# Ledger of designs, part 40: designed miniproteins, single chains, continued (5)

Each design is a single chain, and the fold is of that chain. pLDDT is the mean over its residues in the fold that is shown.

## One batch from the design tools (miniprotein)

Design m17369
Fold by ESMFold2-Fast:
Structure m17369 (fold): chain A 71 residues (1-71)
Amino acid sequence: GSMAEKRQRTEDFKKLIEEAIEYLEKLLKDNKVSRNGLTPEQLKKAIEKLKEALKRIEAGEVFEDGYTIDL
C-alpha cells in the first residue's frame, strides 16, 4: 500500500496496543487472572512486550505485514 495506508495501519496497531496495555494493567491491579489463565508474572511480561511495541511505534516504526505479539 501507499505510505498513508501504512501510517493508518500503524496508528490502528498503536490504538490496539494502548487498549491492550490498559486492559492487562487493570487485571494486574485487581489481582485477577486473565481469561487465558495468565499469572501476575505472565501479565507483567505481556505488558512489557506491549510497551516495547508501543515504544517502537512511537519512535516512527511502520508495520507493513501485520504485527503479532506473543502473550
Scores: mean pLDDT 68

Design m17370
Fold by ESMFold2-Fast:
Structure m17370 (fold): chain A 59 residues (1-59)
Amino acid sequence: MSPAEQVAEQARAIALAAGLSEEDADRLGRMAGRLVEQGVPPENVLAAVRESARFLAEQ
């Protein structure tokens, strides 16, 4: 599994755990994977994903 695929799956799991729909979790996972592919460190992407999931779940 590539680092981008691993981060995408972790991002999806974080979104689902936060109560987002499977559709929104899939979108967030794909965006996270693309950021890693663009050279953003995985730890920074996952931190941003946690903040985004929290924000979306509170709306």
Scores: mean pLDDT 82

Design m17371
Fold by ESMFold2-Fast:
Structure m17371 (fold): chain A 77 residues (1-77)
Amino acid sequence: MEKAVEYIKAADEAEKQGRFEEAGNLYKRAADIVEPEDPALAAELYERASKLYQQAGNTEKADEYRKRAEDLRARAE
């Protein structure tokens, strides 16, 4: 959990600096950590990663993590 918070903070800072690919990677890592304990939070973090990958022009990763977020939200309900 502490490591996930560190990644989220680093991702937010990277996003503010326009480092969208790095920010997406950091949100994805945070999502990976929280997924077993909080799939709903992980889905939100994967969705943020997807949007950041989209801004970076990485449409393949954007699509991948959007689908993962949708799947996790369906399972969390």
Scores: mean pLDDT 84

Design m17372
Fold by ESMFold2-Fast:
Structure m17372 (fold): chain A 98 residues (1-98)
Amino acid sequence: HMQQRIDEVKRWFDEAEAKLPEEEIERVAKELGLSRMAARTYLILVKELGVPEELARRAARIVDRDGSRGTAYEIVLLARFNTPERLEEELERMEKSL
């Protein structure tokens, strides 16, 4: 069921986030001009899911603009269960909406 997949991704995201060093989150946030939530999303996409840096930066900017933890979960769900090409298509759609 879709709700079970969402709950699993939220749990996985929270566990991955807890493993990130605070200093690394701060460094990336400053380097890329992102909020801490967007920087955490970027690091999870790159380190845990192997998303190309260019796509991860685009995803992080969407999270930064939206400011929503829910948007971070949605992007990670897309990245975890889809190809990089499909993720790029979805990011383009999200960028046009926000």
Scores: mean pLDDT 80

Design m17373
Fold by ESMFold2-Fast:
Structure m17373 (fold): chain A 106 residues (1-106)
Amino acid sequence: DDAELARAVAEAIRAAEELLKGVQKYDPSLVPKAEEALQYVREAAGADPLTAARLLGKSVELVKEIADEAKQRGLEDLYKFAEEVRKRITEAADRVEGLVVRRLSE
């Protein structure tokens, strides 16, 4: 269902946009990584499910790097928020991968 793909990607975009705002407020040095993570989820919009899943996976890795750096810098609130964003994008990627499996099975 193309509507299910669009909803999953839209949720990932919202999560990445919220992370960018948090990074801008608490640690501007992490803005380039947050912008790159957002760019990957935006590129997933309009992509086929397999490409979308791969792009969301790249975003998840960048969000993990932001979380790890926030933790090392003692930014506990940013670390927890980045981990929540990572979970949201991972859940979106899992939904998109489920669409790939369904299309390959039928």
Scores: mean pLDDT 87

Design m17374
Fold by ESMFold2-Fast:
Structure m17374 (fold): chain A 119 residues (1-119)
Amino acid sequence: SLLDLLKEALTTYRQYLELFANAADGSEIEKVLNKYRDLASKIRNITKKTKYKDLYDSLSKMDDSYNRYMELSRKYHEARRNNSPETEKLREEVREAEIEYDKLETESVKLIEKIIREE
């Protein structure tokens, strides 16, 4: 059910926060965060054209922001390896994209919590 997926996504995100706070291995942190993104994608798919349009829109913005962050991060690492003069500009763009992604991720989690509470 949608409610079960929302609860699993919230539990998964809380596990991510706990691993991050405890300075766990980066690969373990990324694995749990990727599970959250997979659950968010499933929720987004089933909330499309429903009364949960706000959740669909929130998760869609989060997904777009994540893709932008990943693309900029890739360009930054390539520029850094090649000693490109664009490295510093790309570093700043990555930082801004990360901040935007973190904000949208936090907003999506809060919306999930609200929906769980109201159901």
Scores: mean pLDDT 86

Design m17375
Fold by ESMFold2-Fast:
Structure m17375 (fold): chain A 108 residues (1-108)
Amino acid sequence: SEKEEIEKELEELIERVEKYLKEQYAKAGIKLDEKTIKIRAYVLAGTALALREIGRAVDEILALRKEAARNGIPQAELDARIQAIVDRANARAKLYLDIADKRAKEVE
């Protein structure tokens, strides 16, 4: 399911971000407990994937506008298709943020 794919991708990025934060804080001489680093990794990973969904939607809209210009798609149809892209991206971004926030709270 879409939710399972989102959860898997979020987990993979959380692990990568947590490792990256541990390395960067150690290099900077910043002492943080592992719980704080993990919470930050959840928030950063969720935010990054949410922003990526918005970025993908922008790219898809730009591609759609180019195709509409070439193929003479009516403005009302173009607007409806753009709105569908925006709605899907917002729904997916919200899922990444909601799952990340829930997991961060479970660590608190």
Scores: mean pLDDT 89

Design m17376
Fold by ESMFold2-Fast:
Structure m17376 (fold): chain A 103 residues (1-103)
Amino acid sequence: MTLEERVELLKKAYNLSDEEYEIIRKVVEKFGEDGLRVAELLLSGALARSHVMAILTALKRFEKENPELYKLVRDIVLEEVGDISTPLTREKALKILKKLAES
């Protein structure tokens, strides 16, 4: 399965709009497989209503493999959310991904 096919599955799984889909495509264009994994983590975390702290803990797995992406995503999450003890919302997940696409 190609990266493009996996982004299409993400669009279907999370009912992404065309604009939201374009955000995910730009993240994947910039960061490849790791960008897709970050998008999947944020979108699935929002769907599961996972606390932001749990998402940040999961993001730490990227610290060894892609430290630049990990630092960038962590900094955006901390800026956008404030209170890490709260559930990640779909709106916050998409806003984080949009900022990552614009980085």
Scores: mean pLDDT 85

Design m17377
Fold by ESMFold2-Fast:
Structure m17377 (fold): chain A 70 residues (1-70)
Amino acid sequence: MLEEKVEEIMKKVDEETQKFLKSIYEAYKAIREFLKKHEPERLLPDEKYIEQFINTLKSIIEIRKKLKEQ
C-alpha cells in the first residue's frame, strides 16, 4: 500500500523531485525502524503512518513547486 502510493506520486513529479522524495522515503524507513527498536509504544499504526508520510510528501512537492516559481 505505501509503496503503491509513493509510486503514484513519483509518476506525477519531475526526476529531480523524484530523487529528493526517494531520499525522504529512505529517511522515513530508517526512522520507523528506529522507533520499532527503541520506542515501540510510540509507533503509530501502519495506516496512520502511511497517511502522515503521504501528507509529508505532498507538502514537500508544494514547497518545491513554489521554489521553482521563483
Scores: mean pLDDT 72

Design m17378
Fold by ESMFold2-Fast:
Formats: C-alpha cells, sequence, structure tokens
Structure m17378 (fold): chain A 94 residues (1-94)
C-alpha cells in the first residue's frame, strides 16, 4: 500500500540519518551530529502528522526515531544531553 511504501521510506531515511550522525560523532563533528539529530526529529514529526500513515505506522516511526536517539545517547557522551532532549520532543507527540 502507499502507507507501507511511505513507512519503509521514512524508516530507511531515519536509519541513514542515525548512521551519518554516528559517523559525524566518531569524527568529533558534534555540530553536524546535532544537526542530523534535529533532522531525525523533524522527519519523525512529519511522519506522525502524515494522514497517509495509520496510527500503528506512526507509533512504529516514533519507536524507531526514539530508539535511534537512545542508542546515540548511549554511545556518545558528548551527544547524550542533546539526544535525550530530542527524545523528549518526540515523546511529546504522544
Amino acid sequence: SMGEELLQQVLEELGRLSREAAEAARAGDYATAKELLDRMVELTREAFEDPRLSEEQKELVLLAGGSSLQDLAREFPELREYALERLRELLALL
């Protein structure tokens, strides 16, 4: 379905942004990593507001975005506070 295709595209893009944020953080580029975290939050919010996605699909996007932010916060102490603040923004969508 169109919703399933959109869900897959959103999840793939979240995965890409998460990987790029981790790569930037490993290089010590925390400014770029934070920009990528902001883009993950924006993408998740846009998906949550998209009428083409079911409520269950929106929850899956929130869980994926939140999980990625948690993983980055655990791996990179320098991003921890910023990533957890971004996670709180996603939880406020509920």
Scores: mean pLDDT 89

Design m17379
Fold by ESMFold2-Fast:
Structure m17379 (fold): chain A 74 residues (1-74)
Amino acid sequence: MSLIDKINNSKTVEEAVELLEKYKEEVLASISDPAVAKEVGELIDKAIKEWPTNPGLSASLLAAAELIRVADEL
């Protein structure tokens, strides 16, 4: 199940940010390449920053980060 689906159903910014921070920790821990980890981390950080004003953009950034993580694990 997509983390983005849970975030899109969040009613508060606080709940969404908590889920995003947890996602960042899990994703970065799974990436072995420091350059890839940096890129993914920057995408998630931007998603957290944009969530209160641009939730659609935030969701897209999270989708991109998730795809990069899955591709790295394949």
Scores: mean pLDDT 73

Design m17380
Fold by ESMFold2-Fast:
Structure m17380 (fold): chain A 81 residues (1-81)
Amino acid sequence: EKLKEIIASLTEEERKVLMVLLENPDKALTVDEIAERTKLSKETVQKAVDKLIERGIVKKVGDDNKYVLSEEFLKLLEEAA
C-alpha cells in the first residue's frame, strides 16, 4: 500500500540509495559510503538523500553527515511485514 506507492514515486537514484539503507536499516551511512555502494556520484547521492529527508524516509544524524532510515519509515516497514 503506502510503502509501495512511496517506492514507486522515487527516481532510480533515490531508489538505489533507499535500497542501500534498507540493507542495514539501523546503520547510519555517510554520503561517501552510500556513493561507494550505489556507484553513484557523491553529488547525486546528496540530492537523493535530501529528497528522501524531505519525504520523511531518511534522517540526518549528528554532525558527521550520516544518514539513516527515519523512525516513521521503519514503522511503515514493520507494519508492512
Scores: mean pLDDT 80

Design m17381
Fold by ESMFold2-Fast:
Structure m17381 (fold): chain A 75 residues (1-75)
Amino acid sequence: LSEEQQIEAIEGMLAIYASVAILIAEKEGNEELAKKIRELRERAVKEIAEAKSVEEAEEIFKRAKKELDELMKEA
């Protein structure tokens, strides 16, 4: 895989993780949590897409996943 393809894969993985979390929040009727996760997904996906290296994309993914885990824990 090229670096570009690896970054795209990391972006896709984050989008999937966040989308699953949004579906869970919506099913639970937690509209506020769903909104926060959508905002996180939009921001993180954009940041990963703009990453200049796989390492940068992985760092953004790790940070976004931690933020997602913290949001889910608070709810």
Scores: mean pLDDT 84

Design m17382
Fold by ESMFold2-Fast:
Structure m17382 (fold): chain A 91 residues (1-91)
Amino acid sequence: EPPEIELPESTSPRQAILATLHQIIYGAMRLGFISPEEGLELVKKLEENINDDEKLKEIIEELIEILKKHDSPEAKAFIKMLEQLIESLEE
């Protein structure tokens, strides 16, 4: 049974990516991997570029580079999730 957090519209991969990226960015901010200012800038870029696959991939790669500086299990988990999102854009 689907929770309220589900993406009920057209199951758009872009909307799914945006929702997941918001969760990762806020999680990274809470863990101190990214500053609140950087996180909010990334969120804004994602919303402004939701229809631009090239820009979405660029933003995801930028976040991966930030997370790679942190050799923690949580950072590695976020990186794997971000890599899966890039693959979803190519599906």
Scores: mean pLDDT 75

Design m17383
Fold by ESMFold2-Fast:
Structure m17383 (fold): chain A 81 residues (1-81)
Amino acid sequence: GAEKALEELEKEGVTSSEAATAAVQYLLSQGQEKAAEEIAKKYPLVPDVYGKSQKALDILKKYNLSAEEIKKLLDELKKRG
């Protein structure tokens, strides 16, 4: 689940900001407006100039992570990058 998603994001060189940008988009698409707002307040969102947020979005969709799992994943990604 979440650990494999984190490993794939790190392998692809996705930053916490790029992953947070994808997470906000994903959570809004799932009707999780409050969770998306909490992430947007905590992480700077970035334009997807290099397709890294799109790669992150594909990974989040693949593992079908909950809002809580996504928040934990983003915190870990920020600590490692």
Scores: mean pLDDT 83

Design m17384
Fold by ESMFold2-Fast:
Structure m17384 (fold): chain A 110 residues (1-110)
Amino acid sequence: KAALTSQGDQFLAAGKNLLAANQYSKAIANFKKAISAYTKANDKYNLGLAYLNLGAALAALKQYSQAIAAYKKAIAAYQAVIAENPADTVAQINLAIAKLNLAVAKAALA
C-alpha cells in the first residue's frame, strides 16, 4: 500500500504542476497514472482527488463528457470516504467542489 500511495502522490503532484502550466494532455496522462496507483492501494481519498484533477484537465480541453465521467468517479470516491468517516471535513469540501464542477461541465454540454 505505502509504495503504491507514494507512487500515486508523485504522479498527482506532477499532474498538478503540468495543469498549472496549461500542459493539459501531459497532466491527464499523469492523473491517469495516479488513479491506477491509488486504485491498487485502495486509497479512496487520493483516488477522489486524482479524478477531480483529471476532470479539471479534461474540462480545460473542452472534453466535457469525459470531464463529467471523471467528476462522477471523484464524487463516488469521496462519498465512500465520508461513509467511513462522516467527520472528514476535507473530503466533504472536495465532494462539494466535485459536485459543482460536475454541474458546470453538464451546463457546458447543453
Scores: mean pLDDT 90

Design m17385
Fold by ESMFold2-Fast:
Structure m17385 (fold): chain A 67 residues (1-67)
Amino acid sequence: MSGEELAELAREAFPEAEVLGAGTSSDGHAMVALRLDGQVAVVEVAADADREEAVRTIRRALEAAGA
């Protein structure tokens, strides 16, 4: 999964969050930066992670940022 694929997944699964940026590292990690209720969360997912793992990771990060 690339950073852009992760960003698109975040837009579809979490439309309430604003996508600030996305990238893919040389280590094979996809990254997305999200803003929700004035809080910023940076989410990192392994490039070979499946869609369900990525969604779960984003949800957990947003819940933690809102705490």
Scores: mean pLDDT 79

Design m17386
Fold by ESMFold2-Fast:
Structure m17386 (fold): chain A 60 residues (1-60)
Amino acid sequence: MQKDIEVSRKRRRRFWEDLEKRARAGIDALGPSPEVEEGRRILDETVQRRRAAEKALEAA
């Protein structure tokens, strides 16, 4: 969390959003399997954690 520099925070958010899109597309391309399901769970958890961290920073 980089609340000291707005530009860095904005760039970091876009980077993660783009990365999430690509990661999800890549996981989906692998087809249905236990590994893919685990990958989706980890991705969702990572996205949630990032959003929660941003919210916590704004609330603090």
Scores: mean pLDDT 72

Design m17387
Fold by ESMFold2-Fast:
Structure m17387 (fold): chain A 85 residues (1-85)
Amino acid sequence: DKEKLLARAAEIEATLEAARLLVRALEERTDEAIAAAQAALAGVSAAAMEAAVARMLPLAEKYKDGDAEVNRALLVLTVAEAVRL
């Protein structure tokens, strides 16, 4: 089931610019990458992000002992949910 999580995240990352930019910010941790991710998420309210995190909590609990790949996949899915709101 980890494979399905990673596959879904890869599909979202391929189609959603905000998810790609956020992954880049996590990997590079540069001011430029962080600024690009913030700009892409500028239309997403703090409330929308909190709601997205809350909706993803059951899935995060299922993969609580996940590695870096799983954590990145959960973040990508959370961003997609926040943008959808």
Scores: mean pLDDT 76

Design m17388
Fold by ESMFold2-Fast:
Structure m17388 (fold): chain A 86 residues (1-86)
Amino acid sequence: AEELLEAGEKLAEAVRAGDVEKAAEYAEKLAELAKKYPEAAEKLNRAASELLLARREELEKASEEEQRALAAEALREAIERVREEL
């Protein structure tokens, strides 16, 4: 399951940096690892969704760069929550 969380962390870094190629690569790897670790993937999706909903007002007011930073932070926090549950 740690491989899934590590891929998620790298995706968050790529999103924050605006690195579209690396973001796509890590998103693809994350999707493949979700098939191997469905329980961890479900927990990650739930936590990420909750954190994004909590930041919805900030996201609606934010620039595209700020939206990427907020989304990356939400994913990183979701990964930390899931890691604590494993």
Scores: mean pLDDT 81

Design m17389
Fold by ESMFold2-Fast:
Structure m17389 (fold): chain A 62 residues (1-62)
Amino acid sequence: MKEIEEAFRKFGLGPRSVELIVRAYGLEEARRLVKEAKTVQDMIGLVLRAIGIEIDRELAAR
């Protein structure tokens, strides 16, 4: 959690984005993806994909 929060803070993204990415990907996968992110655009891409995963999960649950 803290490692992801630190990386997101560095790119100017808030704790809600961290919470979303951890919920969508899981903690270990979120940490790995954040380490692979090189730019602000990469981080924004992770958040947008996380939103998509949560929407798909909600739609599948009906």
Scores: mean pLDDT 73

Design m17390
Fold by ESMFold2-Fast:
Structure m17390 (fold): chain A 76 residues (1-76)
Amino acid sequence: SRQDLMKEILEIASKHLSPKEVVILGMRIIAGVTDVDLGEKEAAQALFQDILDFLSKYLSPEDLAKVEEKLQQLLA
């Protein structure tokens, strides 16, 4: 489910980010999902790319790839 995808992303990120940064990440993902629901797919894609760029500074390549896959599933 969409909620399970979000939870999985936050669990991966929680290994690398502070609790505050994980909360902020969750809010950003919700904003992207809202853009998808409003038909603003390009805005959602741009926001998720910004999230991936931010996470690339903290996550391993393997964990970053897992997050990218889950964010792409949220765009469907």
Scores: mean pLDDT 87

Design m17391
Fold by ESMFold2-Fast:
Structure m17391 (fold): chain A 86 residues (1-86)
Amino acid sequence: MSKEEELEERIEKEVAAYMKLYDVNGDGVITREELREALREALPGASDEQIDFAVDQFMEIYDVDGDGVITEEELREVLRKIYFAK
């Protein structure tokens, strides 16, 4: 397997994991509300300020078009940029 093929497989697994965790209704998008709820469950000791900060950072990174939702395609695009970064 080439390094690029290995990275692409890793990206697809990570995209699938995020969608499984956060896309509760299966519509192919992650909303800010779904992300906030999932993070509250995952981080029961975190403050609301810490959860909101984490949501804001995730949206800033993955919500490429600024429409308030993260698509599977946006997740894939950002992860490709991270893994293929120079």
Scores: mean pLDDT 74

Design m17392
Fold by ESMFold2-Fast:
Structure m17392 (fold): chain A 91 residues (1-91)
Amino acid sequence: SFLDKLLSLSEEDIGVLMVALAVYRRTKDYDGAIKMFKKTFGINAKSLDELLKILEEAKKKVTDPDKIELISMMIDVVKEAKKREEEKEKE
């Protein structure tokens, strides 16, 4: 499960993922960021809303501050992707 993979991450794994997410955010490649962490954690979500729900539920079950920070960054990326898709649908 996603939670099991998240809980198994080392400090080095977290560092690598946070750097990767920072690069995607700097380039505004939110789709690339989402694809990367969905593949990394084996998340099968049908929508950004389903993905956000999975991340928010996992965040409630995690107590490690570094893992909370990582999942918070992933949540922020999904929220920005949703905002971008909403702006596209106004056409």
Scores: mean pLDDT 80

Design m17393
Fold by ESMFold2-Fast:
Structure m17393 (fold): chain A 90 residues (1-90)
Amino acid sequence: MAEAGERLREAAARVLANPADKAAVREFLTAAMDASRQAMLAQDAEKLRETARILREVADAIAESFPRDAEFARGMARGLEKVAEALEKE
């Protein structure tokens, strides 16, 4: 529910405040996985797209410090966007 989305936004804010903080990045990726799971279970295309957007924003912020984590986050965002597209079709 809303709690997973709030945790994701709070974790993203911490990473954006300090993109070199590896612990903040790990917490963000955990929060993003939880939010993704909840959105998939709810079959909520809008929440999947919002989670993907936040993943891309954070990935861009951490790409210099943690390129592998950034690519992982971008991969997750692409997957969520594809699921959202499938859910928007009859």
Scores: mean pLDDT 84

Design m17394
Fold by ESMFold2-Fast:
Structure m17394 (fold): chain A 79 residues (1-79)
Amino acid sequence: SRQAQLEATRLALRAGVLAMQGRLEEAERLIREAERLAGPDHPAVRDARRALEAMRRGDLTTAIGSVLRVVGELFDLES
């Protein structure tokens, strides 16, 4: 449903922000909740996981880009 997609995208955005703050375990938990709601192939879930993996390897540029993609997906759903 649109509500499940919106909730999953909000969780994915929170996870991306937590990953950017170095709070990687909390980010992983929120990604798993988003996967439960929308599946692992949902765009926001995939982008949040990419941000987490990028932060784990010190790739800040990829992490920032991935979080911005989730922000765009959230705005599209709320519009």
Scores: mean pLDDT 86

Design m17395
Fold by ESMFold2-Fast:
Structure m17395 (fold): chain A 63 residues (1-63)
Amino acid sequence: GSTMLNSRLQELSEKYKVPQSTLEGGLALYVTGVIKTQAELSARLGIPQKDIDELVQLYYQEN
């Protein structure tokens, strides 16, 4: 079965019309410190900061 993180990535991908691989790549850049803020990640992906905050929290809960 998929993790909660994977399910949320798929939901955001479908809702905002952003490829899931792009969301995964953006999240990886944020958690590795290449992207410094959730606001920058939000702006780069075109996804509201509230949804980015929830996604980041799910990442840290599962990792």
Scores: mean pLDDT 84

Design m17396
Fold by ESMFold2-Fast:
Structure m17396 (fold): chain A 110 residues (1-110)
Amino acid sequence: SKEEEERLKKRIEEAADTIYRLVLEQDPSKKEEVEKAKEEIRKNYKDLNALIDFVKRLGASPEVLYLAKLFEEQLKKELEDRQKTIEDMNALIESVRKKIEELRKKLEEL
């Protein structure tokens, strides 16, 4: 649903904000580069590889880069779990439709 997509987008933005705040604590001179990176993530929120690439370009510490990779893996898992839920729901809808059609045919034979 649109509400689930908005929740996922907020989750990704919060993770990105946390990583970028840590980069700014390490190097405050990167403020403009961080703001540009945040805007790019907002536009391409499903492209989680962009988050790691931006953190690398900002010269983040190994600890911040590792944390960014952990957030990327968590967000990828949330996206995969969401996609599976949609597929499971679609399979259930199809199963129900087939049962309704079978019942309709049986009623026509009465």
Scores: mean pLDDT 68

Design m17397
Fold by ESMFold2-Fast:
Structure m17397 (fold): chain A 71 residues (1-71)
Amino acid sequence: SKEEALELAKKLLEERTKDKPKEVQEIAREIAEDLLNNMKGPLTKEEVEDIVNLSIRVAELKYKLAKEKAA
């Protein structure tokens, strides 16, 4: 279910980003939640894990961009 996918994503995000800056954690969560909430098709556990991993990578790049804009 969508609720189960969101819960799994939250757990994986917390585990995989707990050593990263809070801003990266927040951006990764936003990206993952946006994708999960806007996808109308059924999601597998593997697809949720892939979304989490990609969201973390994109979040790190967005964090670097945000630091450049703030300077």
Scores: mean pLDDT 82

Design m17398
Fold by ESMFold2-Fast:
Structure m17398 (fold): chain A 62 residues (1-62)
Amino acid sequence: SMEEAFELYKKIVEELESLTPEERQRLIDEVKKKYNLPDDTPESFVRALIIEEKIKEELKKK
């Protein structure tokens, strides 16, 4: 449901916000490399990609 997706979104965002700025930047850089994204890809886009992927992964569990 949309409520479940929103709750997962909040949880994932809180997990990401618990990272230090340096840890967050490292994660973003690793994800850019993993998905072959351009170096100038905005952090906000990469964070949205991480969040969306995590939500989809959780929603697919049986």
Scores: mean pLDDT 77

Design m17399
Fold by ESMFold2-Fast:
Structure m17399 (fold): chain A 100 residues (1-100)
Amino acid sequence: SKEEKLRRAIELVNEAVKLAFRAGDIETLEEAQRLADRIAELARDSFPELALEAEIVAGLAGIQIGVLKLSPIEQDPELVEKARELLREAERLLRELEEA
């Protein structure tokens, strides 16, 4: 249950990173990176493999932020909203895990 919620949160953040990059939105990528770091902290002691997966997602978001700063893309507001919705779902799961 806790492991499944952590895996789902990582999946949601990873999808949000992909959408935010295609959308050209640095702010949403920065939010995704922060959520991935929080997942890694929550997983570190009990689920080190999931912590590593979350750290990889955070690292990829950081690289993609750098790419967009050097080569800006025309922003796609529909993809931005979809990415933000995924991040909100991930944050809800993290809140449940932090309360347990």
Scores: mean pLDDT 88

Design m17400
Fold by ESMFold2-Fast:
Structure m17400 (fold): chain A 65 residues (1-65)
Amino acid sequence: PHLTIVLDVSRESEEEMLAAVEAKMREAGASQETIDRMLAAVRGIIAAAREKGRSRVTLHIYLPP
């Protein structure tokens, strides 16, 4: 399955954004291992977006069938 998740980096806390990504991935049937790896990647994406002064990030997550 394919997930599209929009994060408001300027308004939301890191914890709020990570919780939203985890919930969406779990809802889509992702394994805990896949969720943990993706959350680590998303944490890096959030940090990079904040460093660049970006207000919004759109994540496109492709899960194996």
Scores: mean pLDDT 83

Design m17401
Fold by ESMFold2-Fast:
Structure m17401 (fold): chain A 64 residues (1-64)
Amino acid sequence: MPSLEEQIAGIARELRRVLSPTEARRRLGELQHEVQDAIDAGDDARAREILEKTREELRRLREE
């Protein structure tokens, strides 16, 4: 399974492809903050859920 860092890097690549540079940067910052908060709380399941929901949202945007 890819590391959390690798998963975030993959999402960052997709965000830059689908969104404007400004929007991609903002969304990536929000994602990194949410994932870090979950990790700091010891909730690895929540961190994985956040990444999965973001990937699903990106998939929908790609199909537009």
Scores: mean pLDDT 77

Design m17402
Fold by ESMFold2-Fast:
Structure m17402 (fold): chain A 59 residues (1-59)
Amino acid sequence: MLTDEEISEYLAKKYGIPKDKKVIIIGDGSTLLREVLGDKYIFITPEEYEKLKAEIEKE
């Protein structure tokens, strides 16, 4: 299972998203992580979470 800390670290390394931003999983929408960089919260879909989890676990 991924922790908020693991997700934040991966996003900071891969996409340059500051670690002080929180990741929130949402059930719908076309919100892209890069498009919401200006907010304190990064929104991802469950499908994006599954892909991100697979990438982190591969490392």
Scores: mean pLDDT 60

Design m17403
Fold by ESMFold2-Fast:
Structure m17403 (fold): chain A 86 residues (1-86)
Amino acid sequence: SLPAANPVSRPLSPENLELLRESLLKALEQALAGDPLGVEALRGLYEMALRGELDRELVELLAEALRAAEEGDRERLRELIERLKK
């Protein structure tokens, strides 16, 4: 059996979380408007989160956002935008 090191999620600083939230919100709004740059931005954010070993909840949120944008699920994109505007 391989000893599995439990990967510790990297917490972002409040300022970095705010910048990420703003970037995600902008990308979601672009995707909702049918702008292909929105999908590309979401893909970039998701890959960054995976490479940066960011929190699971954040990675899952970005995965959901990217999936909704790629599928053209406008209702899910609206739900994610509202969730982020808390």
Scores: mean pLDDT 74

